# Designed miniproteins, single chains, continued (5): the designs that were tried, part 16

Each design is a single chain, and the fold is of that chain. pLDDT is the mean over its residues in the fold that is shown.

## One batch from the design tools (miniprotein)

Design m16554
Fold by ESMFold2-Fast:
Structure m16554 (fold): chain A 62 residues (1-62)
Amino acid sequence: LDELIEEIARRLGISVEQVKESLRKAAATGEVGKRVAIRDISEATGFSEEEIRKLLEYFASL
């Protein structure tokens, strides 16, 4: 998990903490906001939408 977040941060050019905050906010957003966040992060990083979706589900559980 931490390795995936670090790789996302590296590809986006932002800090790990900024990635975690963005994912936490996206997880707390309604259906439309989550869908947009999953697509945007997937397209920007090259990770699959399914991987990003599972990551958001993890943050929604915290």
Scores: mean pLDDT 77

Design m16555
Fold by ESMFold2-Fast:
Structure m16555 (fold): chain A 65 residues (1-65)
Amino acid sequence: VEEKIKKLSEAGKLLSEGADPEEVKKALLEAGVPEDTAERAKEAVSKGDYETAEKLIKEALWEVL
């Protein structure tokens, strides 16, 4: 659980730093986020929809609590 939280935090940090969409997707997959959700987050980042990407990461974080 704690490891997943740390990896989700890393994904959020990548998002805030304006990292490549592919890097955000990779971080989410490493955190155990389902591939479809990780792909949706990547698509949101690639479109500049950081609000949607952040929401998806937050939902994944709440899932592990």
Scores: mean pLDDT 76

Design m16556
Fold by ESMFold2-Fast:
Structure m16556 (fold): chain A 82 residues (1-82)
Amino acid sequence: SREAILANQKGNELFALGKYDEAEEAYKKALEIEEALPEDQKDPELLAATYNNLGNTLFAQGKYDEAIEAYKKALELDPSNK
């Protein structure tokens, strides 16, 4: 959805500024919006990108185990597995 795209973009902006806690919240908001959609309305590319960005953010915060789980989610949502 557009709202999820905007939340992901806000996360990217905050990450670039080193505001990792705020970036984490923005990426989680993007995931909440997109994952609330019916299965056939979800954007797996957006979900995978957002989980990967969340993983990078968690890694930057030193939350390594949480970062690994986010990266795993991004791989599971790989659009090539349609």
Scores: mean pLDDT 85

Design m16557
Fold by ESMFold2-Fast:
Structure m16557 (fold): chain A 69 residues (1-69)
Amino acid sequence: SLFNPSPEEQERALAGAKELIEKAKDPNLSKSERVAYLTAAYILASLLSDPEKRKEVIEEINKVEKEFE
């Protein structure tokens, strides 16, 4: 379920979020493209039941946002 993801779905969401964050680090991206990748990563982070893993993803997103201010 989207609201109660399985452990496998959570692992895929974590991996997907990290991949999107890495893509967002490309300096050749437009601002809108970077925002799209980071927004998708935030959505995937919301599927994580582990608050520690969710916090790690959100902190990584915030670091990328600061790098490209």
Scores: mean pLDDT 83

Design m16559
Fold by ESMFold2-Fast:
Structure m16559 (fold): chain A 58 residues (1-58)
Amino acid sequence: MLFVATADVPEAGPWTVALRKGDRVELLREVDEDRALVRNLATGAEGVVGKSLLVPAP
């Protein structure tokens, strides 16, 4: 399932991923109610981000 980042997200630790606003990401799994493991399709990097920062891609 594809999503789009709604804001810039800096890398904040060894298991997080940096995102730019407008980056397309693939949802790999949900980690908890607030966090998901995603792949940034622009960079190929994988990591955890807040679900509130993602909207479904058109």
Scores: mean pLDDT 78

Design m16560
Fold by ESMFold2-Fast:
Structure m16560 (fold): chain A 109 residues (1-109)
Amino acid sequence: MQQTVTVKGIVKVKADKEMEVKVKLSARLSAAQGGTPATAEKTAFVKPGESTIELEVTVTFSRPLQAGDVLAATITVEAKDGKKYSDTKVARLTPDTTEVTFEAEVEVK
């Protein structure tokens, strides 16, 4: 049977001014069966201070998860001025994993 894992990205953006940001979440199994990464992208207007942007992707595995499986997720935040920020997180999976949440904090100027 195919197994799916929901990957949630919670991105806390700190800004000194109102601006548009582009947030991308890319998730993939980092071990031996290279599939195309699952990606989600969202454009949001952030206010001065802290804003939270949530993204979600579903990663489908062709086989049941095993105790040695590892999922890698990269969160990228790009401001309209061309500045890019990225953070990569890794989660170790179990056969019972159905959801993984990654949190990132990014300061944009």
Scores: mean pLDDT 77

Design m16561
Fold by ESMFold2-Fast:
Structure m16561 (fold): chain A 89 residues (1-89)
Amino acid sequence: MLSPELREFAQKLVEMVKAGAPAEEVIKYTEEVKKTSTPEEQAVILLATSTALERLPNGREENQKLAEKYLQEAADLFERLAAERQRRR
C-alpha cells in the first residue's frame, strides 16, 4: 500500500496536471520530495512523475521524452533495489 506521504504526492501531481503546470514545476517538486525519500519511495516517485509528465497538455513531445527518461530511471532503480536485497541476505 502507498504511504500517506506518497498518496499526497500523487494527489498533488494530479492537481498540477489539471492546472496545466509547466513540466519544470512538476520536476522541481519531484526532486524536492526525492531528497527526503527512501530509495524504495524514490522508485515510486519516479514512476508517478513519468505518468504526470505524459498527461501534461503543453510541450507534449519534450514531456514525453522526459516521461520516458523518468520511467527508465524508475525501472533501473527497482532492479538495483532487488539486487541489493539479495546481497543483504
Scores: mean pLDDT 77

Design m16562
Fold by ESMFold2-Fast:
Structure m16562 (fold): chain A 77 residues (1-77)
Amino acid sequence: GPSREELRARARELTARGRRLLGLGQIEEAKDQFEEALRLDPEYAEAWRLLGEVLAALGQHEEAARAYARADELDPA
């Protein structure tokens, strides 16, 4: 199967695609990319933060709060 490094690289590619989809207003499609990225690399703080932003935009505020908390735990500012 793919290495940890390959999974992390794929997660970053998916996160970049999700950010582009957000720029196009494709919120649900962006969510799918961030969720897939986090399935491959659950420690990728930026993807958790971006998932939180998407969930908040969709009105899923409790789920957004959990995603933001996870991002902060992984990469405290």
Scores: mean pLDDT 88

Design m16563
Fold by ESMFold2-Fast:
Structure m16563 (fold): chain A 80 residues (1-80)
Amino acid sequence: MKKKYTRSNAAELIGKELGLSEREARALYLHEIEGLDYGTIGKRLGVSTDEARELVERARRKLEEDPEKLKKYEEMASQI
């Protein structure tokens, strides 16, 4: 399989480009792109299920408040 990005590199790139924290970017990536549930995300990030949900919600809120960032995220997600 041809890999353009590792999971870590993709989340970090999204965070840096969109002004998200690394944890927010990783939680959003795991939920929206990899389709993982909040419990699994919590285990991977070392946080509770509720904290994982809050990280995804904060990331989405930040993107929804800036339509240009949301569009850029959707374009980046389609390439990962």
Scores: mean pLDDT 72

Design m16564
Fold by ESMFold2-Fast:
Structure m16564 (fold): chain A 105 residues (1-105)
Amino acid sequence: AEEDLKKGVTYASKGDYDKAIEYFEKAIEKDPDNPVAWMLLGAAYYKKGDYDKAIEWFEKAVEAALRQGKTGLAAGAYENLADVYEQKGDTEKAEEWRKKAEELR
C-alpha cells in the first residue's frame, strides 16, 4: 500500500495521472480503509478534469478519515471537495464544504 502510494505520487508529479490512478487503486485494494489513498485518487481525477469522480473519491476519503478519528485529514478532504465544487461553478456548495473543514480544525 505505502509503496503503491509512493509510486502513484511519483507518476502524478510527472503528469502521468493514468499510471498514478493505477497505483492508487492498488493501494486501495490492499487497504480500503486508508483515507490517504482515497484522497490521492480524488486529486488525480481532479487533475484529469473528471470532477464527478474526484467528488466521489474525496467523499470516500472523508468517510475513511472520520472512521479513524483523523479529523485533520477529513478537513483536508472537505477543502478538496470545496475546490472541486468551485471549479464546477457551485460556489454555495464550495462554501458549505469549507465550513465543514473549519469545524474539524
Scores: mean pLDDT 86

Design m16565
Fold by ESMFold2-Fast:
Structure m16565 (fold): chain A 61 residues (1-61)
Amino acid sequence: SEEEQKAIELLRKAATALNDGNYPEAIKLAQEAIDLAQRAGNQALVTSAQNLLDEAKKKLE
């Protein structure tokens, strides 16, 4: 679906932001990816986005 494709794109951008040390951007992009993945009904994608969000949040601790 369109939402699924966009969620995958946002996850890739979030991963890049995380790798670059831009944790606030990674968190924002991952949250947007979770929303779109939920709307698409793709639980595996929701889980992937949630894991990336959790990782980015840990970097701010």
Scores: mean pLDDT 87

Design m16566
Fold by ESMFold2-Fast:
Structure m16566 (fold): chain A 59 residues (1-59)
Amino acid sequence: MSFEEGKKLAKELLKQGKVKELEEKIKWAEEMARRSKDPDVSKSAKEFAKGMKEAKKKY
């Protein structure tokens, strides 16, 4: 998962008014980043969460 994929998903959810689902997805990705023992998975999850958070701030 990438920053751009997170941003795209967040924009789709915000367009549909699904703010609560977006917040749940952000928490899921942040938890995955914190709990994953695989550094590649952790890094991907962190970038994905950052993308979603950035999109949320602009809407």
Scores: mean pLDDT 81

Design m16567
Fold by ESMFold2-Fast:
Structure m16567 (fold): chain A 83 residues (1-83)
Amino acid sequence: MVEEAAERLLEDARVVAEALRKLGLEEEAEQVLREARRAAEAALAGDWEAARAALGRALETIKRAAEKVGEEKLAEAAEEAAA
């Protein structure tokens, strides 16, 4: 059911947001929560295109956050190697 799927999406988004906050990515965490809520609201309204677009933006935010954390760790390793 759409309502149950929307509820699960919001719960999953809360778990992801908490993980992002622990990494110091509070702005990205808030963005994921906002896009998940937009996706849930669009799905409940029957706007599948808007729901899919919002979910896509949430996933892209997560991917960019993961890449940023990876880049920071690579930069730290490079600085240590250069010392």
Scores: mean pLDDT 76

Design m16568
Fold by ESMFold2-Fast:
Structure m16568 (fold): chain A 63 residues (1-63)
Amino acid sequence: MLDQVEQTGNSLLDVARQVSDPENLKKVEELVKKAIEAARQGDLETALAYLREASKIIQKSSN
């Protein structure tokens, strides 16, 4: 599961680098880091919540 969270987080970061302003990119980076840390500790629910928040920021940035 950690590998899947890392892969998803890296994909979100790649998209954020293309569509987000610097402030939103920083927020996505922090959320992805928190998601990976939560997954590393076995807290998959919290990890998925952080990835979902990162995705919302990216979606808002692309409009």
Scores: mean pLDDT 79

Design m16569
Fold by ESMFold2-Fast:
Structure m16569 (fold): chain A 65 residues (1-65)
Amino acid sequence: SDIEEAEEYLAKAWAAYKAGDYQKALEYAKKAKEYAEKALAEEPVRAQEIIDGANFLISAAEKAL
């Protein structure tokens, strides 16, 4: 499902960020946001939490690059 894909990509984004791979963290965080946005109608609360987390990681990774 879109929400499960979003959760998996957000986890991958955090793992990449912790490893210092900011380019991969940015790629995965953007993917997490895309899937979460698709899930908004079905899972609004869970999707919004993932969007917020992805936006935080996108900002953090861009600043670290």
Scores: mean pLDDT 87

Design m16570
Fold by ESMFold2-Fast:
Order: C-alpha cells, then sequence, then structure tokens
Structure m16570 (fold): chain A 90 residues (1-90)
C-alpha cells in the first residue's frame, strides 16, 4: 500500500509538471497512471471502487477545465492534493 501511495504522489507531481509545461498529452498519460493506481488501491481495500471512480472523474474534469481555460494549473494542483489526501486518510 505504501508503494502505491508513493507512486500516486509521484504521478500527481508529474501531471502538475506537464500542465506547467502546457503539455496536455503528457498530463493525460499521468492521469491514466493515477487512475490505474486508484484502481489498485480499491482492490487492496484502501478506498471503495466508487471513490476511485469519483476521484478519477473529478481529476479528468479538472484537466478538461484547464484545457478550456476555466481552471489554472494552481487550481488543478490543489484539487489533486485534496484528492490524494482523501486517499491517504482512508
Amino acid sequence: VEELLKKLREAAEALVRALEAGDLEAALEHLKEIQELLDKLAEKGVISPIKAVSLSMRMLAALVAWEMGDMTVEEVRRLLEEDIKEVEEA
């Protein structure tokens, strides 16, 4: 579980760096990594499957909002930090 949480943090940091670079394709690749890690955490019983899906959808919506100019990199970063805290506190 500790390794999955570490990888989740690393993937989120990489996603934010991709957004800072303006690279949506790289950000989507890192989002896929996050989604796979959330699924694995749900399999381990750390979070519910519904929570994993909810977090994944929220993160994807944030990337779409950023691409549309409706959300800043800082706002996406804060959302990711909050989502990861929810997983760590579970």
Scores: mean pLDDT 83

Design m16571
Fold by ESMFold2-Fast:
Structure m16571 (fold): chain A 57 residues (1-57)
Amino acid sequence: MALSEEEKRELLERAERLERGEDGGEAPESFSPELAEEINRGMALILRGVVKTLESL
């Protein structure tokens, strides 16, 4: 089973926002700036990978 097109779109939008640093994460003050950047980068990569996997079917 695959996620809806709406959920796939949300994942892509989230990845794009994380790459631009626009998602906010709501936890940057709890994390160091360096760590937050690494986490956001990794999270974006994971989200893109998930979408890729879903597209592969």
Scores: mean pLDDT 68

Design m16572
Fold by ESMFold2-Fast:
Formats: sequence, structure tokens, C-alpha cells
Structure m16572 (fold): chain A 60 residues (1-60)
Amino acid sequence: MIDEAKKKVYDVAKKMLDEGYDEEHAFKAAKMTAVALGLPKEEAEKIAKEVVEELLKKKK
């Protein structure tokens, strides 16, 4: 099952990190994007955290 919201959250977090924003700013932007897409706050936080953590692992 492909979650389209998760892909948009990933793209936003990646863009923020690529533009030189730190982990906290990327996480906040990703979380806000997930909430705007209709996800509950708790689910939005989990997805945003997973996405930012995955992006940081790929950078090393």
C-alpha cells in the first residue's frame, strides 16, 4: 500500500535539509505537511520522525 502523504512529507523534509535547514526545522515542516494532508497529529509526528531519520542515515 503506497501512502501518498508519506511521499509528500519525505519530499518536503528532503528539500529543507538540502537547503541547509537543520533536523528540527525539517521535522517541523514535515509534521506540518502531514497534518495539512489530513493525518492525525500523532501519526504525522511518527511519519515526520521516520522520514527525517531515514534522510539523515542516507547522508552518512
Scores: mean pLDDT 77

Design m16573
Fold by ESMFold2-Fast:
Structure m16573 (fold): chain A 57 residues (1-57)
Amino acid sequence: EKELEELKQKLEEVERRKESGLEALKGTGATRLVAEKELPKTEKELEELKKKLKELE
């Protein structure tokens, strides 16, 4: 279904964002602090997308 495909695409986008956040976490000072705040939000979005994907299956 279209919804399933859209969720999979969003899942890939969020995973990419998580990888970027992990790279930023290797930085110093402010860049690392921003990554620390964003990473938990990204992980939460990832889990919610996985739940929606499972519900549609």
Scores: mean pLDDT 77

Design m16574
Fold by ESMFold2-Fast:
Structure m16574 (fold): chain A 77 residues (1-77)
Amino acid sequence: SEAEKLIELAKEKIKKGLEAMKQGKYEEARKLFEEAIRYAERAYELAKTMEEKLEAGVVEGMARMGLGIINIILRNK
């Protein structure tokens, strides 16, 4: 489904964001997590099943956690 495709895109952005974080590329990681949140939010909106809604919600939560950590790091640079 369209929601499943967006969930996959969000997961890919999270993976890239974590790699950027590992490399100290915090501004790049922030943008990637923000993109992941947008894809996950859109996936939740388009989701037709409880499974899709749950997966989109979990992925959004992971991306928001990553973004929160990055924002703290960038604020304290």
Scores: mean pLDDT 87

Design m16575
Fold by ESMFold2-Fast:
Structure m16575 (fold): chain A 66 residues (1-66)
Amino acid sequence: SHLAQGIAAYKAGNYEAAAQHFQQAIAEDPRNVGALLLLSQAYAKLGNDEKAAEYRQKAVELEREA
């Protein structure tokens, strides 16, 4: 799955590949809080604080509505 491929890339330190896989996982399931949080962390590792904050907030919002 895209989520599993993203996690493997993240653990290997390949944060760009991880972000791409997590984006695909979110495209398949937009309410996957885990994928949103992992994408936020991948962007933070890439120094993209704006996108990291965006996906973190989206995950928090979904958790509050669950």
Scores: mean pLDDT 86

Design m16576
Fold by ESMFold2-Fast:
Structure m16576 (fold): chain A 96 residues (1-96)
Amino acid sequence: MSKKIAEYIKAKVEGKPVSLEDEIDAAGTILGGMLVPVVELLREYAKENPDLTVEDIEKIIEMVKERLKQRGLSPLDLTDEELRRIVEEAVAELKK
């Protein structure tokens, strides 16, 4: 699941073409997982960090989802600031 979102983010950041079918699939997965604010933050982060691979972005998404699950929260229950902190923590763990 997270791999499709990661591929979508990387393609959009790099300006690569995304098919209509892939955009619909990604949008459905993002909306179904309530991940819209996470995807927006990761798009910003990936623009500033072009060395992030699809695998790196996928790991960050899974780490954010796990942290939210451990806290009993959904992304929609958090402020943009709180969600940004969780994303930053996940990125920091990925980068050692």
Scores: mean pLDDT 73

Design m16577
Fold by ESMFold2-Fast:
Structure m16577 (fold): chain A 62 residues (1-62)
Amino acid sequence: KKIELAKAGVLSLEDVGAHDVESAKKLIDGGKEAGISSEEVIEGAKEAGASEELIEALKKAG
């Protein structure tokens, strides 16, 4: 369930082409508010097939 929420957030960033660290940090911060760890967000991104750029941004933000 937490990974599914992370996937939804990642897909939203992909849809708008947001691959910067600031956008990734906002997603990770929102995930923490919902009880989702930065590691779970990164796992969700990989499962959703996110770009390498977005995955690296999420790693830098976490």
Scores: mean pLDDT 74

Design m16578
Fold by ESMFold2-Fast:
Structure m16578 (fold): chain A 59 residues (1-59)
Amino acid sequence: SKLLEEAARLLGISVENAENLKKILEDGMSREVMVEFLMRFGGLSREEAERAVELLREA
């Protein structure tokens, strides 16, 4: 998926790891919890984290 590849690039991770984050979102992790996680542990800005979560959800 092009969206999944874009999310992986934005996050600086593999496509396989991006697929795992997508599955975590599908399994019930809230958008806000994922955004906070990506900011705290991924070093992303809020805007980058929100964009990454959008890409993962649409992929």
Scores: mean pLDDT 85

Design m16579
Fold by ESMFold2-Fast:
Structure m16579 (fold): chain A 96 residues (1-96)
Amino acid sequence: GGENARAAAEAIAAAANASPNVTATVEGNTVTLTAKDTEKGRNLVAGVGALVSLSSAATAELDGNTLTITFEDTPVTAAARPGLAGGVAFLAKLWG
C-alpha cells in the first residue's frame, strides 16, 4: 500500500532537489524540504507549500525553513502527481 503517495513524494523530492537552495528527503508518504538560509530557498519552500495547499492530494506544514508534505494514498494523489512535480520543478528553476 501507499504506492500513489510514495510515488508523489518521490517525484516532488526529485523536482525540489533540482534547486541548490533546497534539500528534499522522503520518508514513506512524507517529503521534508529544508531550505538553505537564503531568500531563494525560503521563497521556493513557501511556493511549494502554497502549491501543495491548493491540491487535495496532500497536507503541508511550514515551520521556518522546513516544509513537511504528507501525501494521501488516493487516486487524487496519482492524478495530481504530474502537475505538482511540474509546478515544483518550475519553482526550483525560478528560485534556484
Scores: mean pLDDT 79

Design m16580
Fold by ESMFold2-Fast:
Structure m16580 (fold): chain A 70 residues (1-70)
Amino acid sequence: MKEKPVSDEEVLRYAEDIAKKILEAKTPSEKAALYTAGRILLVGFELEGASPEAVERARKIIDEAAKKVE
């Protein structure tokens, strides 16, 4: 059986942390870097067998943070 290295709680916590950093970022470059890193991290979690539900919720959290930067 494959061992699950990342829990759903960890996935959501990382998404929330990245979302907060995106909202607090001072420059467009920092916001873009954080958003890109967050998206890449979610792909990594999917490949490691994270719950689709957790990944989808995490993706929404990150996307919503990026949208609020106007």
Scores: mean pLDDT 75

Design m16581
Fold by ESMFold2-Fast:
Structure m16581 (fold): chain A 60 residues (1-60)
Amino acid sequence: GPKKFRALADVPATSPDELALREGEIVEILEEVDDEWWLVRSLSTGRTGLVPKRYLEEVE
Protein backbone atom coordinates (compact mmCIF):
# COMPACT_ATOMS: atom_id res chain seq x y z
CA GLY A 1 0.00 0.00 0.00
CA PRO A 2 1.02 3.67 0.05
CA LYS A 3 3.86 4.63 2.40
CA LYS A 4 2.86 6.03 5.80
CA PHE A 5 4.49 8.94 7.63
CA ARG A 6 4.34 10.13 11.23
CA ALA A 7 4.24 13.76 12.40
CA LEU A 8 7.41 14.46 14.43
CA ALA A 9 5.74 17.39 16.25
CA ASP A 10 2.47 19.31 16.42
CA VAL A 11 2.06 21.10 13.05
CA PRO A 12 -0.12 24.24 12.85
CA ALA A 13 -2.27 25.11 9.84
CA THR A 14 -1.58 28.77 8.95
CA SER A 15 -3.68 28.85 5.75
CA PRO A 16 -6.89 27.12 4.53
CA ASP A 17 -4.90 24.75 2.26
CA GLU A 18 -2.73 23.46 5.14
CA LEU A 19 -3.51 20.50 7.40
CA ALA A 20 -2.92 20.77 11.16
CA LEU A 21 -1.39 17.62 12.68
CA ARG A 22 -0.73 16.39 16.20
CA GLU A 23 2.63 14.81 17.10
CA GLY A 24 2.47 11.07 16.29
CA GLU A 25 -0.43 11.45 13.81
CA ILE A 26 -0.12 9.08 10.82
CA VAL A 27 -0.61 10.38 7.27
CA GLU A 28 -0.45 8.98 3.75
CA ILE A 29 1.25 10.98 1.00
CA LEU A 30 -1.05 11.87 -1.91
CA GLU A 31 1.28 14.19 -3.86
CA GLU A 32 4.76 15.71 -3.50
CA VAL A 33 3.81 19.28 -4.48
CA ASP A 34 7.33 20.76 -4.25
CA ASP A 35 10.63 20.39 -2.34
CA GLU A 36 9.07 21.56 0.96
CA TRP A 37 5.33 20.71 0.87
CA TRP A 38 3.43 17.44 0.56
CA LEU A 39 -0.29 16.93 0.07
CA VAL A 40 -1.28 14.29 2.66
CA ARG A 41 -4.31 12.56 4.14
CA SER A 42 -4.60 12.02 7.91
CA LEU A 43 -5.52 8.41 8.70
CA SER A 44 -7.14 9.41 12.03
CA THR A 45 -9.40 12.22 10.66
CA GLY A 46 -9.56 11.51 6.90
CA ARG A 47 -8.76 15.20 6.27
CA THR A 48 -6.39 16.26 3.49
CA GLY A 49 -4.09 19.25 3.15
CA LEU A 50 -0.57 20.58 2.70
CA VAL A 51 2.09 19.81 5.33
CA PRO A 52 5.81 20.77 5.41
CA LYS A 53 7.58 17.45 4.69
CA ARG A 54 10.33 18.24 7.23
CA TYR A 55 7.83 17.41 10.03
CA LEU A 56 7.16 13.92 8.61
CA GLU A 57 9.08 10.66 9.16
CA GLU A 58 8.45 7.42 7.21
CA VAL A 59 6.90 4.68 9.33
CA GLU A 60 8.63 1.29 9.01
Scores: mean pLDDT 84

Design m16583
Fold by ESMFold2-Fast:
Structure m16583 (fold): chain A 111 residues (1-111)
Amino acid sequence: MEEEYKKKIEKFLNSKEMQELVQKLYQAILDSKEKLGEEEYEKAVELFEEFLAALLNGDLEKAIKELEKLLEIAKKYNLKEVEKEVNRLLGKIYELLEDYEKAKEYYEKAK
C-alpha cells in the first residue's frame, strides 16, 4: 500500500503540471516580499520549504497543513496571487487523495 502510494506521488511530482503549480506559488511568494516585510517573508518561505519537503516525502497531510498556514498569511496581508496559487495546490492535493468534492471547492476558490 505505502509503496504504491509513493510511486503515485513520485510520478505526479515529476509531472509538468505539479512543477508548474509549485513554481507559480514560489514566484508569487517572491513577488510578495515588499508587502510582507522581512520577518513575514522569511516565515512564508519557510512554510513553502516545509510544504515542498512534505510533498516530496509523500506526506500529503503535512503538505496540506503547511499550505493552510501559508494561506492564513496570504489572507492577512491580502496577497491575492499567493492565495490563488495555494488554493490551486490544495485542490490538486485533495484530487490526489481522491477527495474530489474538496478538490473542486479549492479549485473554485483559485479563480
Scores: mean pLDDT 82

Design m16584
Fold by ESMFold2-Fast:
Structure m16584 (fold): chain A 71 residues (1-71)
Amino acid sequence: MTMEEIDKEMIEQAERLIEAAKEALKDENASSRKLLALTTSALLFSGPDEELKKEARELAKKAEEKIKKKK
């Protein structure tokens, strides 16, 4: 596996995690653990792509606010 292949796999995983995080943020029954896991993983895997990383950061911020509100 080359570094370019790893970056491609990370980007594909980040895209899936970002979509899952968006879905979880819209779900009122989503647990705080699920929100944190999805947004943290999305941020980790989005490293090779600055636009995905920016989107993952925004989702992480929204997840933190939603967790605060559930308290």
Scores: mean pLDDT 78

Design m16585
Fold by ESMFold2-Fast:
Structure m16585 (fold): chain A 60 residues (1-60)
Amino acid sequence: MKLKSELLKKARISKGLSQRELAERAGLSPATVSRIENLERLPSEEELERLAKALDVEVP
């Protein structure tokens, strides 16, 4: 989880997105994105998929 959260954060920063903008694209709250990036809670599979799609990241 820690590695995945760090990868999501780096991908977001690389695309110039704020946590709020990422949350809007993923259909989540900014607080949820912040908690996931800080490992304060585990994302569900749907939340993780939405975040990956919002970042337009290729998942092999």
Scores: mean pLDDT 72

Design m16586
Fold by ESMFold2-Fast:
Structure m16586 (fold): chain A 82 residues (1-82)
Amino acid sequence: VEEFRKKGEELTKRFEEIGKEDPSLKEEALQLAKEALDGFASNAALAERGETEVARRAAENNEKYFEERYKKLKEEAEKKKA
C-alpha cells in the first residue's frame, strides 16, 4: 500500500521538476503528475481491499507507462537546451 503511494509521489515530483526546467512543458508535466498520483492511489486502494494481485499488476502497468512518458518529456526538455 505505502509502496504504491511512494511510487506515485516520486513520479509526481519528477514530472513537476520537468515543468520547472521547461515552462512550455509545464501543463503536460502537471497533467501526467496528476495521472500518476491518481493511478497509484487507486492501486493502493485495491491493495487495501485485499485485491493485492490486481493492485500489483496495475502498479506495474502504471510504472511502465509513466516511465515512458517521463523519458519523452525529459528528451524534449533536453532538446531545448541544445
Scores: mean pLDDT 78

Design m16587
Fold by ESMFold2-Fast:
Structure m16587 (fold): chain A 55 residues (1-55)
Amino acid sequence: MSLEEIEKGREEVLKLAETDPRLAALLLEQMAKEVESIDPELAKEMLEEARKLLE
């Protein structure tokens, strides 16, 4: 995945969080797993965002 694709997907998931924060958190976790091999720091940020959506 390119950084532009990651940012676009992340923005779409954050829009989804307004209606379904739990589903958005699950999607962020999935994206973080895919991104971990490319950018582990970005993956960590996505996991933190997922945690915030659940609390």
Scores: mean pLDDT 78

Design m16588
Fold by ESMFold2-Fast:
Order: C-alpha cells, then sequence, then structure tokens
Structure m16588 (fold): chain A 60 residues (1-60)
C-alpha cells in the first residue's frame, strides 16, 4: 500500500541520515516526496524534495 511504502521510505531516510549516508537519505526523501504527492499532501511533498536536494549537496 501507499502507507506501507511511505513508512518504509521514512525508516530508510532515518537510518541513512543516522549513518551519514547522504546519497541514500536523499533517495529516500525523494521517494517520500513522490508518495506525499500521491496523497495530495503538496506541502509535505515539497519539504521532502527540498530535504532531498539539500542532502544531495553533501554528496562529493
Amino acid sequence: SLEERLARSEAVAREAEAAGDWFMAAVAYHELGVGYEELGDLARAAEARARSRELLGRVP
């Protein structure tokens, strides 16, 4: 389900950020943004995508 997909992406994002894996964290936040758009939550989608772009800037 979409809820299961969002929960999985949230878990991956938290684990990746805790590990300093900025690329995997950015990917997870991008997937959260897609999932929130599917829910029609455009504000959370925009926040997740902004976080994804910020984290990509930390990748060498």
Scores: mean pLDDT 85

Design m16589
Fold by ESMFold2-Fast:
Structure m16589 (fold): chain A 95 residues (1-95)
Amino acid sequence: SEQEEKEKEFWRKVSIGLLQLIGEIVAADIYEKQGNKEEAIKHYERAIKLAKDLIDFLEKHLPELSPEQQAEARKFIERVENLIKDLKERLEKLK
């Protein structure tokens, strides 16, 4: 159906955003472990921005999804919000 194709495209875009977010977190962690605080801070700040952009994308397209997919998207938003809190805590410890 058109709804199924729309939902596939939604989750494809979410997956791309998540991969970019994970990449920045991995880079931040590597630099932090190497003692490069300046680069670690930069990558944590980028990760936080990408996570916020991902939540904005999810919230914007939420009304277009089926009720079941809306429930899954809301759970994903909560997980990303918790991740932002953890990333902010790590960032403050580096400053």
Scores: mean pLDDT 91

Design m16590
Fold by ESMFold2-Fast:
Formats: sequence, C-alpha cells, structure tokens
Structure m16590 (fold): chain A 75 residues (1-75)
Amino acid sequence: SEVDEVFDLLIEKLKERGLEEMAAIVEQVRAEMPPDASLTEFAVRLARRVQEEHPEHLDEFYRLLQEAIAEVKAR
C-alpha cells in the first residue's frame, strides 16, 4: 500500500541519518496501528511520540516524513 511504501522509505531515511531510535518509533507505531489507518492518522501518532520522546528531532522528522510522502506520491 502507499502507506507501507511511505513508512519503508521513512525508516530508510531515518537510518541513513543515524536516527535509529526514530526509526524504531516508526516501526513500533506501524505495528500498533490498525491496517486500515490513514497516512494522516499515522503521521499524527508519530508526531506525538517524537514530540514526547525526542522533541529535539521533531523538525528533522517532519522534513523526512514529508520527503517520503512526496517521493511515494511521485511514483
């Protein structure tokens, strides 16, 4: 699905930047969300977890998430 492609790409981008703890958060949220959850619902939950656990990386996380969404939509 488009959602799965966005998350696979986001995890890859986060690991490339050395943000492995952020990648783990994405993987955990993906496992916790229902299979019919929208990209928006995922983005909201991810943003909350990043804000709570690693607020210093929130801006970088948002940028990488938007890049992943744009790349998948351009496919």
Scores: mean pLDDT 81

Design m16591
Fold by ESMFold2-Fast:
Structure m16591 (fold): chain A 61 residues (1-61)
Amino acid sequence: PSISDLTPEEIAWIEEKERELRRLGEEAHAEKDPEKKEKIVKEMRELVEETRKRIEELLAA
């Protein structure tokens, strides 16, 4: 199994998650409140983990 075994729909989903992560990164960079920034960073961390887990599942079976 390799990433090239993913369907166009699955690739599009991953690309959408990448765009969302980039948007959150820009928000975190612009945020001046440390508490709000931490919330955005946590959201980014969760998104990365969710995306990684999904890719792992798709490649495993």
Scores: mean pLDDT 79

